# Ledger of designs, part 62: designed miniproteins, single chains, continued (4)

Each design is a single chain, and the fold is of that chain. pLDDT is the mean over its residues in the fold that is shown.

## One batch from the design tools (miniprotein)

Design m14277
Fold by ESMFold2-Fast:
Structure m14277 (fold): chain A 64 residues (1-64)
Amino acid sequence: SMDRELALEKARYLALQLAAELEKETGEPAEVTIEVEGDTIRVTVRAGERRVERVFRVEDLLAQ
């Protein structure tokens, strides 16, 4: 759906911001993984030994 596509776009934007932050903190390249699970989007960012995971609801992303 268009709403899910918009939510994914917002999640990708947030993932890129998080990746840039982790790269700056670690000095290592960041790897981004985005997974869709029903009404939730899971973003995982890894850089060096650091790993950050964020879970967003599609509804919450659309409310921004």
Scores: mean pLDDT 83

Design m14278
Fold by ESMFold2-Fast:
Structure m14278 (fold): chain A 86 residues (1-86)
Amino acid sequence: MNLKVTFVGAGEEGKKAAELLAESLRASGAEVKLTIEGDEVTVEAENASVSSLFSVLAAAGDLFGAGYKVEVTVKGDEFTVKVTKK
């Protein structure tokens, strides 16, 4: 499947989570593009396995563990992770 995951308002924690997600997706055989712009980080993956869903949830959990409020929205094959501090 194809995924597009955007981390919004997550700063350095979001960047770290996105980099870990990108590495996990590449390890599963997906072709991954990572784009960083200010406080937004976008991970785009083609030919991602179903295990990529668990990678998205793991990234969201890492941000929650770092003291952020995390909201995950799914629309088709696009996943948006929105992060708010406290």
Scores: mean pLDDT 73

Design m14279
Fold by ESMFold2-Fast:
Structure m14279 (fold): chain A 72 residues (1-72)
Amino acid sequence: MEEEKKKELERKAATTTTAYAIGLIGLSLESPTDEESKKLLEEARKLINEVNNAKSPEEALEIAKKGIDEVF
């Protein structure tokens, strides 16, 4: 229950953050002409750092969910 929840949160956070980062890094590699695209790449890196620095799996998942919600 609680132990499974913690493991699930870590996994979900990692998956979400990775997908988000890959998508935004892809935009950078394509050489976007829009300044907003560059801004999104910085936001992605910030999200990764926030997840990585989360004090608990629960916080990590919340940060990851926030990122995914803004993408979708």
Scores: mean pLDDT 64

Design m14280
Fold by ESMFold2-Fast:
Structure m14280 (fold): chain A 68 residues (1-68)
Amino acid sequence: MEGEILLALGRMYAAIGDLLASKGKLEEAIESYRKAIELFEEAARLGNEEAPEYIREAEERIRELEEQ
């Protein structure tokens, strides 16, 4: 399903963001989370019920990193 492929891709970008953040690469981490959110928003538009939760989680992580 198209929405599930987008969700999986978004989760990969979020995982890359987590890795970059753990290495102190905050700007690159934020870019990866923003890409994840874009993909999750597309998944949500296609009816994926899990995508809104992942969007909130990624937005929260960006907010935390931007406060540094």
Scores: mean pLDDT 84

Design m14281
Fold by ESMFold2-Fast:
Structure m14281 (fold): chain A 82 residues (1-82)
Amino acid sequence: IFNGAIQSLDNAILAVEKGRFDLAKRYIEAAKNAVEKSDLTEEVKKEIIELLDKAIKAIEQGNSKEALEYLRKAKELLEKAK
């Protein structure tokens, strides 16, 4: 489950970097789903999901740099928690 969330985030980051924003949003939603199904604490889940929601909003506003910052922070939290 942790690997699924990290893989989805890596795919989301790559999609944003390539300008494939609809694909990026689908991968972010997949990462959110994987985080909810993980054995992470509720506090860590909430923090990661808030970062992923901010990434989606940044994409919708055309702020790809800001979206990448939120996605990278979410990935770092996932990697530290596994």
Scores: mean pLDDT 84

Design m14282
Fold by ESMFold2-Fast:
Structure m14282 (fold): chain A 78 residues (1-78)
Amino acid sequence: SLVEEVKLLAEILPDHDPETQRRLLRDTAEYLLQKAKELGNEEAIKYAEESLRYVDEGDFDKAVENLLKAAEAIEKAR
């Protein structure tokens, strides 16, 4: 599931340097944003966009929190 994929990402993030963490989080957020847009899921779009903002700010904990919310919103709608 998307939720389990984000949880796995969160588990492995501390093993990576900050620049790699930023790239992994951005790639995941962009993937979820694209999927949310394809589904017309406004809640998931908002959370994915919030995650991208937190990635840019360097707040990786809040980025992960918003990725989980985006993934949950996508799965709840299916």
Scores: mean pLDDT 86

Design m14283
Fold by ESMFold2-Fast:
Structure m14283 (fold): chain A 86 residues (1-86)
Amino acid sequence: MEEEIKQLEKERRELSYRVAKTIAEDFLKHEKDPERQKKYEEAIKLFDGSEEEREKGINLVAEVISEYLQEAVDAALKRIEEERKK
């Protein structure tokens, strides 16, 4: 079962890197802030590198996306509040 567990770990990492790269490229096309564009460009380059570089890339993308998620969470919270009150 060791091989199976390690294979699942690798598949999870590879999938995460592929998703993160796709998200970074898509968001870069619509990003207007130069600081965030720079972070996306660096992250995309890192995803083509080593495992350590890919992890750094994920952290950079996560940092930018965390701001977007905060905005999305706020919007969702408003919808829930409105639905709760009817």
Scores: mean pLDDT 76

Design m14284
Fold by ESMFold2-Fast:
Structure m14284 (fold): chain A 105 residues (1-105)
Amino acid sequence: EEEEYDRDLEELRKMVENATPEQGKAAARALRGLKDALDAGVFEPTEREYRIALELARIALNGGVTPEELKAIKDALDRLMAHTTDPELRQEAEEIKAEIEKKLK
């Protein structure tokens, strides 16, 4: 289980570097789904969901999604990360949001 989790995160991280537009759109959709599920109260995120959300945001950012999708990703990260107390996860989210803001200009 732990070894499988590490392999899944490694695979997502590999996708970040060479994200296709299709992977970017899928990642943006998945991240919005996590935010919607949190807003609906159907799950409480753990460290696993926060780390997945960060990698999904990076995949979407590098996959060249539309400005509207980038705004939605930034909103989803803000909503998800408001529930974490981990300063490292919060810092990584702020770095991703800064890169999104650069692409929106």
Scores: mean pLDDT 77

Design m14285
Fold by ESMFold2-Fast:
Structure m14285 (fold): chain A 56 residues (1-56)
Amino acid sequence: MEKVTNLSEEQKKEIVREARELLLEGKAFNDVLDELSKKFGVSKSTIKQVLIEEGL
């Protein structure tokens, strides 16, 4: 029932990859959301949804 707008499967994979890198560097989850929301031009809620649904 939830949908991610303006994000392809490729972009979701990029988000997961970037998030993994940032978390591995010791960045807090909320900071990861902020960085990725800026990079992909979507809301923090959208990034959070993608990361949680992808198993992060």
Scores: mean pLDDT 76

Design m14286
Fold by ESMFold2-Fast:
Structure m14286 (fold): chain A 85 residues (1-85)
Amino acid sequence: MEEAKELVREGIRFGREAVPEKATAIATAGEVAIYEIEQSSIDYENSKKLAEKSLEAMVRVANAADKEAGAKLADIKKQVMELLD
């Protein structure tokens, strides 16, 4: 769980630097994903689903502005979801 949250924080840092015009939207989506990961001890399946949806929103926002940044964040999403599996 801590490793998954740290990867999301790395994604937020990268996204904010690569796409500063979308920094707030990227940070908000990533922070929601971290919150949902922290709720996994209460409702694992629902938390995992909501975390994935928030990470997908983060990827979509970045991809709309910068396709390379979107691709990097999509890879981070994949790694996070593999850790939550």
Scores: mean pLDDT 84

Design m14287
Fold by ESMFold2-Fast:
Structure m14287 (fold): chain A 85 residues (1-85)
Amino acid sequence: SMEEVLKEMLELLEKALEYLEAGDTEAAIRQLEEVVKLAKENNYPFAEGLEKAYKTIKELIEQGDLEAAKTYVRIMIKEIKEELE
């Protein structure tokens, strides 16, 4: 179901945030890639928005702006939580 997909995306996003807080940017990027893949494979209506957010976060990480990267991940978490409510 879409609810189960959203719950899995939420878990992956929360893991990405934990990795960013630990400074493990490669692990964080892998979690975010899995979120985008899961969204696309399940025809999630906002998958393109998630992919755009992923690209922005990856660019922020490349620039060393981990605080902005974490802020974007927190926004994604909030949006997915609102979809589940």
Scores: mean pLDDT 89

Design m14288
Fold by ESMFold2-Fast:
Structure m14288 (fold): chain A 90 residues (1-90)
Amino acid sequence: KKLEGEILAAFARIVAWLTREEAKKADPEKRELLLRAAEELDEAAEHAERGDYEAAIEELREAAELAREAGDEGTAKLAERLAKRAEELL
């Protein structure tokens, strides 16, 4: 499961980077939500690297909700997909 956790973490960090790029284009209120979503994605990556998939799933779901509230459905869908992958590692 360590390799799977490292791969999940790598994807979460890529989504965090993409989310920060979207934040640059957003108005201030949506930017705050997207930056918080990126922080949750980075936290999910750290949990996944430690094999704490339960915590990673919680952070990924929070990231998806924040991204959706910001109107970034693409990031929300990616975070939800990562959460589903983390569930498969339980």
Scores: mean pLDDT 87

Design m14289
Fold by ESMFold2-Fast:
Structure m14289 (fold): chain A 65 residues (1-65)
Amino acid sequence: FTIRPRQEGDTVTFEVYDAAGRLLGTLTVPTARLDRLEFGRDAAGRPTVVALDAAGRELARLVLP
């Protein structure tokens, strides 16, 4: 996957693309609270992108196909 950040005011939107350049989904988070993105899997084994703050709290989650 490829992630492209897009700044929109006080938020950032991460656009997630596959290897062919197709948009799979987006994740929007407040810029001031965002510390990092982590890749994982949900309980069904689907790939996930999770946005976390500095304390490790989840701000937003995107489940990919």
Scores: mean pLDDT 83

Design m14290
Fold by ESMFold2-Fast:
Structure m14290 (fold): chain A 93 residues (1-93)
Amino acid sequence: MLEEIEKVAEELAKLAEEAGFTDSAQGIRDLGKRLVEAIKAGDKKTAARLSVQLGMLGLATAVEAYLQGKEELADKIIELTRELIRLSDEVLK
């Protein structure tokens, strides 16, 4: 499951980079790494907060992609963001 979270976060970051959102991609990578570290440490409270922050950043990135007319890319960003939240929720239970 941790390897899946890392993989999905990296896929999400790559899609953000393709959209030209370099700062968002870096933020996604940073938050994803910190989320995995919090889960490994058993810090459920920090992991939950980081999961929410990652979800918010992913959705904000999708909004920007829609505004640029990149609907297909925005839809993929939403899909990966939802999967990342689902995986995080599963690990925190």
Scores: mean pLDDT 85

Design m14291
Fold by ESMFold2-Fast:
Structure m14291 (fold): chain A 60 residues (1-60)
Amino acid sequence: SKEEIEEKIEKEIKRALEVYPEDEELKKLGEEALEAVKQGDFEKAYKILEEANELIDKKS
């Protein structure tokens, strides 16, 4: 269902934000992804999540 997809994406976004909670760039990406989920734009949310994960990998 749409609600199940929304919960899954939100959980993944929150997990990504917890890796570097003080990173302003990651925080902005997380806020943008959550807003996309709120608007029902799951494609945009996944794309932003990809960018956040790439940033995490670059910092690791």
Scores: mean pLDDT 77

Design m14292
Fold by ESMFold2-Fast:
Structure m14292 (fold): chain A 62 residues (1-62)
Amino acid sequence: MSSITEEEINEALARIILGVELATTEDKLEAARRVKEIAEKLKNKGVSENLKKLAKELEERA
């Protein structure tokens, strides 16, 4: 069941933001990869596009 709640998405984003502050280049790339996978599984296009944008930023800042 791909029942991802908005709360789970917000928690994932908060953890990514917190993690990025202490993250190594490899950790940022792994986070970007996971965020991209989550985005592709989401039925909500708006949230999916926002997550893809975040993943791209993480890749560029790694």
Scores: mean pLDDT 68

Design m14293
Fold by ESMFold2-Fast:
Structure m14293 (fold): chain A 112 residues (1-112)
Amino acid sequence: KVEELIEKLFDEDPKVRQEAARELGRIGDPRAVEPLIEVLLNDKDPGVRASAALALAYIRDPRAIPALEKVLSKEKNPYVKAYIRHAIGVLKDDPSLYVSPVLVDALDNGVL
């Protein structure tokens, strides 16, 4: 099932990719870390990149930190930047970087 969700991270439909990222974050399986980093670095859709960042925060694997910091330096979308900063904050235990819980809940519930 994790393998099926990892395949869906690379689907042609950005809605499918975003949902796969959310489910992988919810499951918290570290096998998803490297595929989610790939999506975070290369996906053209801002919603998918935001979901990948949040999923990496939920998995809580520090392997994601260098990739999140690299993407943050290049990301132009302020919405995606907020989620990347939140993910870095969670992984580094730095609450000064946290996004509002309301925004995190909205993304998780598929409102965004």
Scores: mean pLDDT 78

Design m14294
Fold by ESMFold2-Fast:
Structure m14294 (fold): chain A 80 residues (1-80)
Amino acid sequence: MEHIEKGIEYFKRGEYEKAIEYFKKALEEDPENVQALYNLGVAYYYMGKKEEAKRYLEKALELDPENKVARMMLEVIEEE
């Protein structure tokens, strides 16, 4: 929980690399943490790392197929 909250805090400040560090720590504790996977995908997308973004968003959707925002972001990445 704390790692996700810290990651979101850094993300809001535009510090995407630091946000990614905290989201990865959340995944180390729970590899199926959908929120961490989704937030990693979003952070990588804002850094311009489309392949990493796609990988994490696809994993988030595999675990939570109803995640509308993750699906929309994948569609944007695949159309670019």
Scores: mean pLDDT 82

Design m14295
Fold by ESMFold2-Fast:
Structure m14295 (fold): chain A 84 residues (1-84)
Amino acid sequence: AREAALELAVLALESAIELARAGDFEGAVATLRATAETLRAEGFTELAERLRALAAEVARLAAAGDGEGALALLEAALEETRAA
């Protein structure tokens, strides 16, 4: 169900935020990408593409040294996903 897909995305975002807070942006990005692959395989293409786009932007911000911006983006995505 859609609710199960959203719950999986929430869990991935919570995990990614914990990794990012520990300075592990590579792990955060990998978690989001892995969950996006699972969601795409289950037919939740739009949600999968949003997580992939988020992972790419988090990677870009982290590479630029903007860890605060990367974390803020993850936290905003978590709030949006919980509200869905």
Scores: mean pLDDT 87

Design m14296
Fold by ESMFold2-Fast:
Structure m14296 (fold): chain A 55 residues (1-55)
Amino acid sequence: SDEEFAEVVKEAAELVKAGKYDEAIELLKEVSKNPKYKEKTEELIKMIELLKKLA
């Protein structure tokens, strides 16, 4: 559901805040298996990969 997706995005954001970029990316890759959320999760993954390069 959209609520479950929002909770996963929040969890990924907490992982990023903790510097756990690879864990956040893996979490979002699992969600990207659902075609409904694939585009949004791929965009988030790209942003996290950029943040990791800047850290």
Scores: mean pLDDT 83

Design m14297
Fold by ESMFold2-Fast:
Structure m14297 (fold): chain A 59 residues (1-59)
Amino acid sequence: MTREEQIESMKELLMTVSGLDEEKAEKVAEEIVEGTEESFEAMERAIDRLIERNEEKKK
């Protein structure tokens, strides 16, 4: 997915769930997507390590 698609999806969720105005939802969505890119890489690496350890112990 492109960044624009992620921002649009998040904006729609914020408008529907929280009842935020379009302009406010767009700003919040941009901040979330921007922060998520950095956090997502760290989370992926942490998840991979947990999966490896769990698989070795379950074997």
Scores: mean pLDDT 68

Design m14298
Fold by ESMFold2-Fast:
Structure m14298 (fold): chain A 116 residues (1-116)
Amino acid sequence: LTLTESGGGTFKEGSSVTLSSKISGDYESIARIGWYRERPGQPLEFVASLSADGKKKRFSEEVKGRASISMDKAKKTVYLNLSNLKVEDTATYYHMALTKEGRLLFGEGVQVTVVK
């Protein structure tokens, strides 16, 4: 499996961003997908997750009510939408896949910078 994130860049506070990640390889091996982020000087933190069947979604408290996660199975692409961006959302965002065999995989990450 390879995870290729896109949609990063510089955004205005109060705007929204949609991050996408293309899954290459054995999609059927995936049990769960998610997004994590690493803010400057802070540890890696959970943002959102989605089960492979699309039925179970989870969000961190910091993004609850302003985040959505979805998957386009035909395109093998996962989306994270984050609305009402805050300067504190500035981070490198990583797509995560958990396989049915229990292996965790992360993409290379995409940088999101939020400016006032």
Scores: mean pLDDT 86

Design m14299
Fold by ESMFold2-Fast:
Structure m14299 (fold): chain A 87 residues (1-87)
Amino acid sequence: MIEELRLEAERLELLATLYKEAVRALKAGTEEDKKLAKEIFEVLKAIDKSLDENASDEELLKKLEELAKEYEEKAKELREKAKELEE
């Protein structure tokens, strides 16, 4: 149980990191960053089917920032719960 909470928190932390990297790449706007953003987006789209590939770059950027924050906060909550259960 505790280990399952820690593993889920780790998964969400990794997803938050990928969303943050996609946001950074989209904001930077170089050819290399656009390619990286597209590759990250393909990975994220496979995991989160709510991502709309037809959304504008601005709409996508806002959604990715929101998801990064949501996943980071949820991971923090799960780590705190795991810590409480260890006591």
Scores: mean pLDDT 75

Design m14300
Fold by ESMFold2-Fast:
Structure m14300 (fold): chain A 84 residues (1-84)
Amino acid sequence: SELTKKADELVARGEQLEKEGRFIEAAELYKEAGDLYLEAGDLEKAARSYTQASILYANYGRTKEERDEAVELAQKAVELKKTL
């Protein structure tokens, strides 16, 4: 689907940002990809993308908002995995 294609492109861009050390920007793209995969019904890829974003926010997040995102995205990934 178009949603899945856009999400795949965001994941590829996120991977490139990680290689550049731009971890919070990569986390934002993985979060957006997770939302698009979820809308497309790809629960496994949505959970994977949310998990990647959560890890980056947890390890590199400097604000309370970024740390809260890590927790929220981890919870979303766990709930999606329960349905798989």
Scores: mean pLDDT 90

Design m14301
Fold by ESMFold2-Fast:
Structure m14301 (fold): chain A 98 residues (1-98)
Amino acid sequence: SLAEQIRAVLEETTERLEAEPKDYVGNLEEAAARFRALGVDELAERLEVEREIALYKENNEELPAELRERLAAIRARQQALADAELDADEVLALWAAR
């Protein structure tokens, strides 16, 4: 099922981040590309924006308000989606905490 494919991407990305926590940006890029390939465009878009935010933070640059607003809008849309998306939100929060 699509939910099983989403879980596989999340589990594999979690394992990669456990092995190489410093490659946060690279792992977000790869996970986003995998969600695009699965047609899960809303999860891909969220990871693409979170990757852009991570690059600003890594470079010690001030976050544009537009990026914060765009991420908030994406998250608000995803909170209205099925259980597979709710599971994804929990895992993504764990990745960001690393």
Scores: mean pLDDT 75

Design m14302
Fold by ESMFold2-Fast:
Structure m14302 (fold): chain A 68 residues (1-68)
Amino acid sequence: SSMISFTSSLSSSYQSKVDSLSSERDRLSALGAGPETIKMLQDKTDSLSSSGQSTVSSLSKLSSELSS
């Protein structure tokens, strides 16, 4: 269904963004970025991961309910 495809795509999109932010954090850390910059990127990564997980879970539950 379109909802399942959308949920899968959204999950992949969130994971890609989380991976991108984690890579950027590691790159900046290797370049000697200060702890405040690292913390900012970590906070953004944590926030995005939490938001993504919550959104995907909600859409998955909605998809299940709509199929009942």
Scores: mean pLDDT 80

Design m14303
Fold by ESMFold2-Fast:
Structure m14303 (fold): chain A 59 residues (1-59)
Amino acid sequence: TEYAEKAREATEAGDGIAGEKYALAGGLVGNNSELGGQAGRAAVAGDAEKAYEYAEKAE
């Protein structure tokens, strides 16, 4: 799954909404909605590093 990378890239570009959507999609694919949710919150907050970290763990 490339969702963690896409979440980070979108968040780094300043698109926290897209970052959140990619992070949540990663959580759904990995069957880990808790980590996907944490990654989505990090993306909305503009924290690309945390968005990537949580989304990658969700996969």
Scores: mean pLDDT 76

Design m14304
Fold by ESMFold2-Fast:
Structure m14304 (fold): chain A 73 residues (1-73)
Amino acid sequence: SLEEEIEELEKRIEELEKEIEELKKKIEELKGKTTTLEDVLKLTALKIRLIGLEEEIELLKKKIEKLKKEIEE
């Protein structure tokens, strides 16, 4: 059902939010270190991953909103 699909998407968002929290902690740890080129590249890779996860959550939220509108119709 559409309701079950929404519930599954909401659970996926919760999982992604947890991954984002863990990535933010890793980013903060790296920012506290003496910056070398290697550290900058690692930090950049983590920031790119963070952006990707945030974009995925935004897409999932839009999908949930669309499905909720279909249920209300």
Scores: mean pLDDT 82

Design m14305
Fold by ESMFold2-Fast:
Structure m14305 (fold): chain A 95 residues (1-95)
Amino acid sequence: SPEQLKAEVERKLDEIGRLLDEAESLINEYKKTGNKEYIDKAEEVLARIRELIAEVRQLLKKLPGEDGTLPLIRLAVYEGAAALLEMQVKKLKEE
């Protein structure tokens, strides 16, 4: 049903939000400690975020109109956040 599909999208978006917070926390721990394990874990978390973004994007193709609008905005915000964290990881690995 559209309601079940919307609920699945919202659950995945909430998971992306939690994983973004985790990635940022790991990057901050790396900045404090210099321990490579934190940056390596941040890359794993960011890869999982990208998988979830792709899954949400596929599900949103099945939610046309108003029901897809707010999830699409949330996804776009999360894509921007993920890209920023990915750039930070890349820069830190080059230092």
Scores: mean pLDDT 89

Design m14306
Fold by ESMFold2-Fast:
Structure m14306 (fold): chain A 90 residues (1-90)
Amino acid sequence: GVEAALAHLERARAHLERWLAERPDPRVEAALAHVDRALEALRRGDVEAALAHLARARDLLAVALQEHPDDPELRAALRALGEAEAALRA
């Protein structure tokens, strides 16, 4: 449900913020912006907009992870985004 998705998105946001504090990356910054937009959409009750922003964030992180394949923060963020999507599609 929406509450579970919000919790997973907040967790993804925290992982991305920690990663960006040490490593500026425009794809990861764009992914964080989409996570923020997904959170805003869910708080307005707009599940379809949230899913669209979540999908874009996942695509951006998948590309970033190809450049940083063993990064635990990016892997944790991507996992949290997948859990948020699963919670919204239930």
Scores: mean pLDDT 88

Design m14307
Fold by ESMFold2-Fast:
Structure m14307 (fold): chain A 86 residues (1-86)
Amino acid sequence: EERKKIVDEAANEAARALREAGVPLDEYYTALRILQKLHNEVVKAKSVDEALKAIDRAKKEIEQTLSPEAARIVIEHLDKLKEKLK
């Protein structure tokens, strides 16, 4: 349950940062889709190591799909999430 709360908070913070930065709606919804998939993977993870690997996969997908500015915002929040889960 603790991991769920931590990942929910990180996803909400990333979403808020994207809105404040004024990213295009299509890019915003793409980011939300990736963050939702990450949330499901972290919640289902059997270990912290599995959760960290899920975050690394999400970071790669973000880098490949979003603009550099939007990717930077999301990745910053994912890096903070990794530190909170250690």
Scores: mean pLDDT 84

Design m14308
Fold by ESMFold2-Fast:
Structure m14308 (fold): chain A 64 residues (1-64)
Amino acid sequence: MAALRREVTEAVRELMRAHGIEVSDEEAERAARTVAARGAAAGLSLEEVAELLRAAAEAARAGA
């Protein structure tokens, strides 16, 4: 669980960086908790949430 939570936090940081937004570890962790909770409500695992965030970050970088 801890490693997977860290993965979601890193995926949030990558997504924000792809949009030119620099965030602190604390801000990224708060955002990750919100995204993870919404993902769980939608029936997604933390691993699936992290993968979706990474895909979105890559698309944002490639589409710039």
Scores: mean pLDDT 78

Design m14309
Fold by ESMFold2-Fast:
Structure m14309 (fold): chain A 76 residues (1-76)
Amino acid sequence: SADERLRAAAEGSIALSEEERAALEAAMRKLGLDPTDEALLRLAHLAMQGMDYDPAALVTAVGLAHRDARELGLLP
């Protein structure tokens, strides 16, 4: 299910380049989110699968990941 996929992504490990991680963290900061939140970063990376890491796509992916993290109860 979608919820199972999202939980697996939030709890799993991701292979990110330093550039990809920095881009996701920058998008998280731009939206006022904690850039050290590994679960949120993993969900944002999942949302970026099959897409180029451009700034507009990154901000959209982080916004979607934040919504998904709320639905999964992963926000403090």
Scores: mean pLDDT 74

Design m14310
Fold by ESMFold2-Fast:
Structure m14310 (fold): chain A 64 residues (1-64)
Amino acid sequence: SQTELISRVIGQVLRALGAALDGDLAAARAALAEARRLAEQIEDPELRAEMLALVDRVEAQIDA
């Protein structure tokens, strides 16, 4: 379902933030890559764009 897919995207973003706080940048980047892959599967184009923008924002902060 769309709701399940969105929940999985958010779950991976939270995992990425946790990994980054632990200094595990490789794990953080892997979680963001998975979040992006899941977000690309969202059928609603507006919601897909919002989830991808969230992933991009978090990725930029981790890579700063």
Scores: mean pLDDT 86

Design m14311
Fold by ESMFold2-Fast:
Structure m14311 (fold): chain A 84 residues (1-84)
Amino acid sequence: EEKKKEAEELIKKGEEAEKEGNYEEAGEYYEKAGELYEELGELEKAAESYEKAAEAYKKAGNLEKALEAGVKAGMLLIEIGLSK
């Protein structure tokens, strides 16, 4: 599926951006991957992607985006826990 491949490529781009120290860009890639995983119903991967985005934004000093991504991850983790 095209969206799944796009999400996987975005995770790779985020990882590459982190290696280069481009934490803001890494956060943007991880956040977009999380959005795609949510659309696909892959909530565990979406939560992981948003957690990576929150950490990347925190390293970039963008605390507002870090909080927003962290909240999205937390809400998904609660939803996953309630679905067990």
Scores: mean pLDDT 84

Design m14312
Fold by ESMFold2-Fast:
Formats: sequence, C-alpha cells, structure tokens
Structure m14312 (fold): chain A 60 residues (1-60)
Amino acid sequence: GPSKEEILKLIGEILRAIGDILDLELELKKNPDDEALKEELEKAKEELEKLRAKLRELDK
C-alpha cells in the first residue's frame, strides 16, 4: 500500500489547492469580469478533483 508520507503529501496538496481556490474566488469577487482569473479558477478546481480522485484510489 502507499506510504504514510505519500498520503500526508497528497492531503497537503489538497489543502493547498483548496486555499488557492478560495484566494482566486476572493480575487474574482473583486474583479468579476477577469477572464484570466475565471480560467485559472476552473483549472484549480479541476486539479482539486484529480487530487481527490488520487486520494480515493489510495484509500482502497
């Protein structure tokens, strides 16, 4: 099975991705027509979904 260090690293990446999403949502609230921020937020959400899928796979 995966090492505890690999699991903790992945959890850390998930928490960081959540923080990045929150920061981007706050910036987008200030600049609602910023298409670059919208695109970056969509990419950040996609990366979070990939990390969550990896964590689910490791939990099997």
Scores: mean pLDDT 83

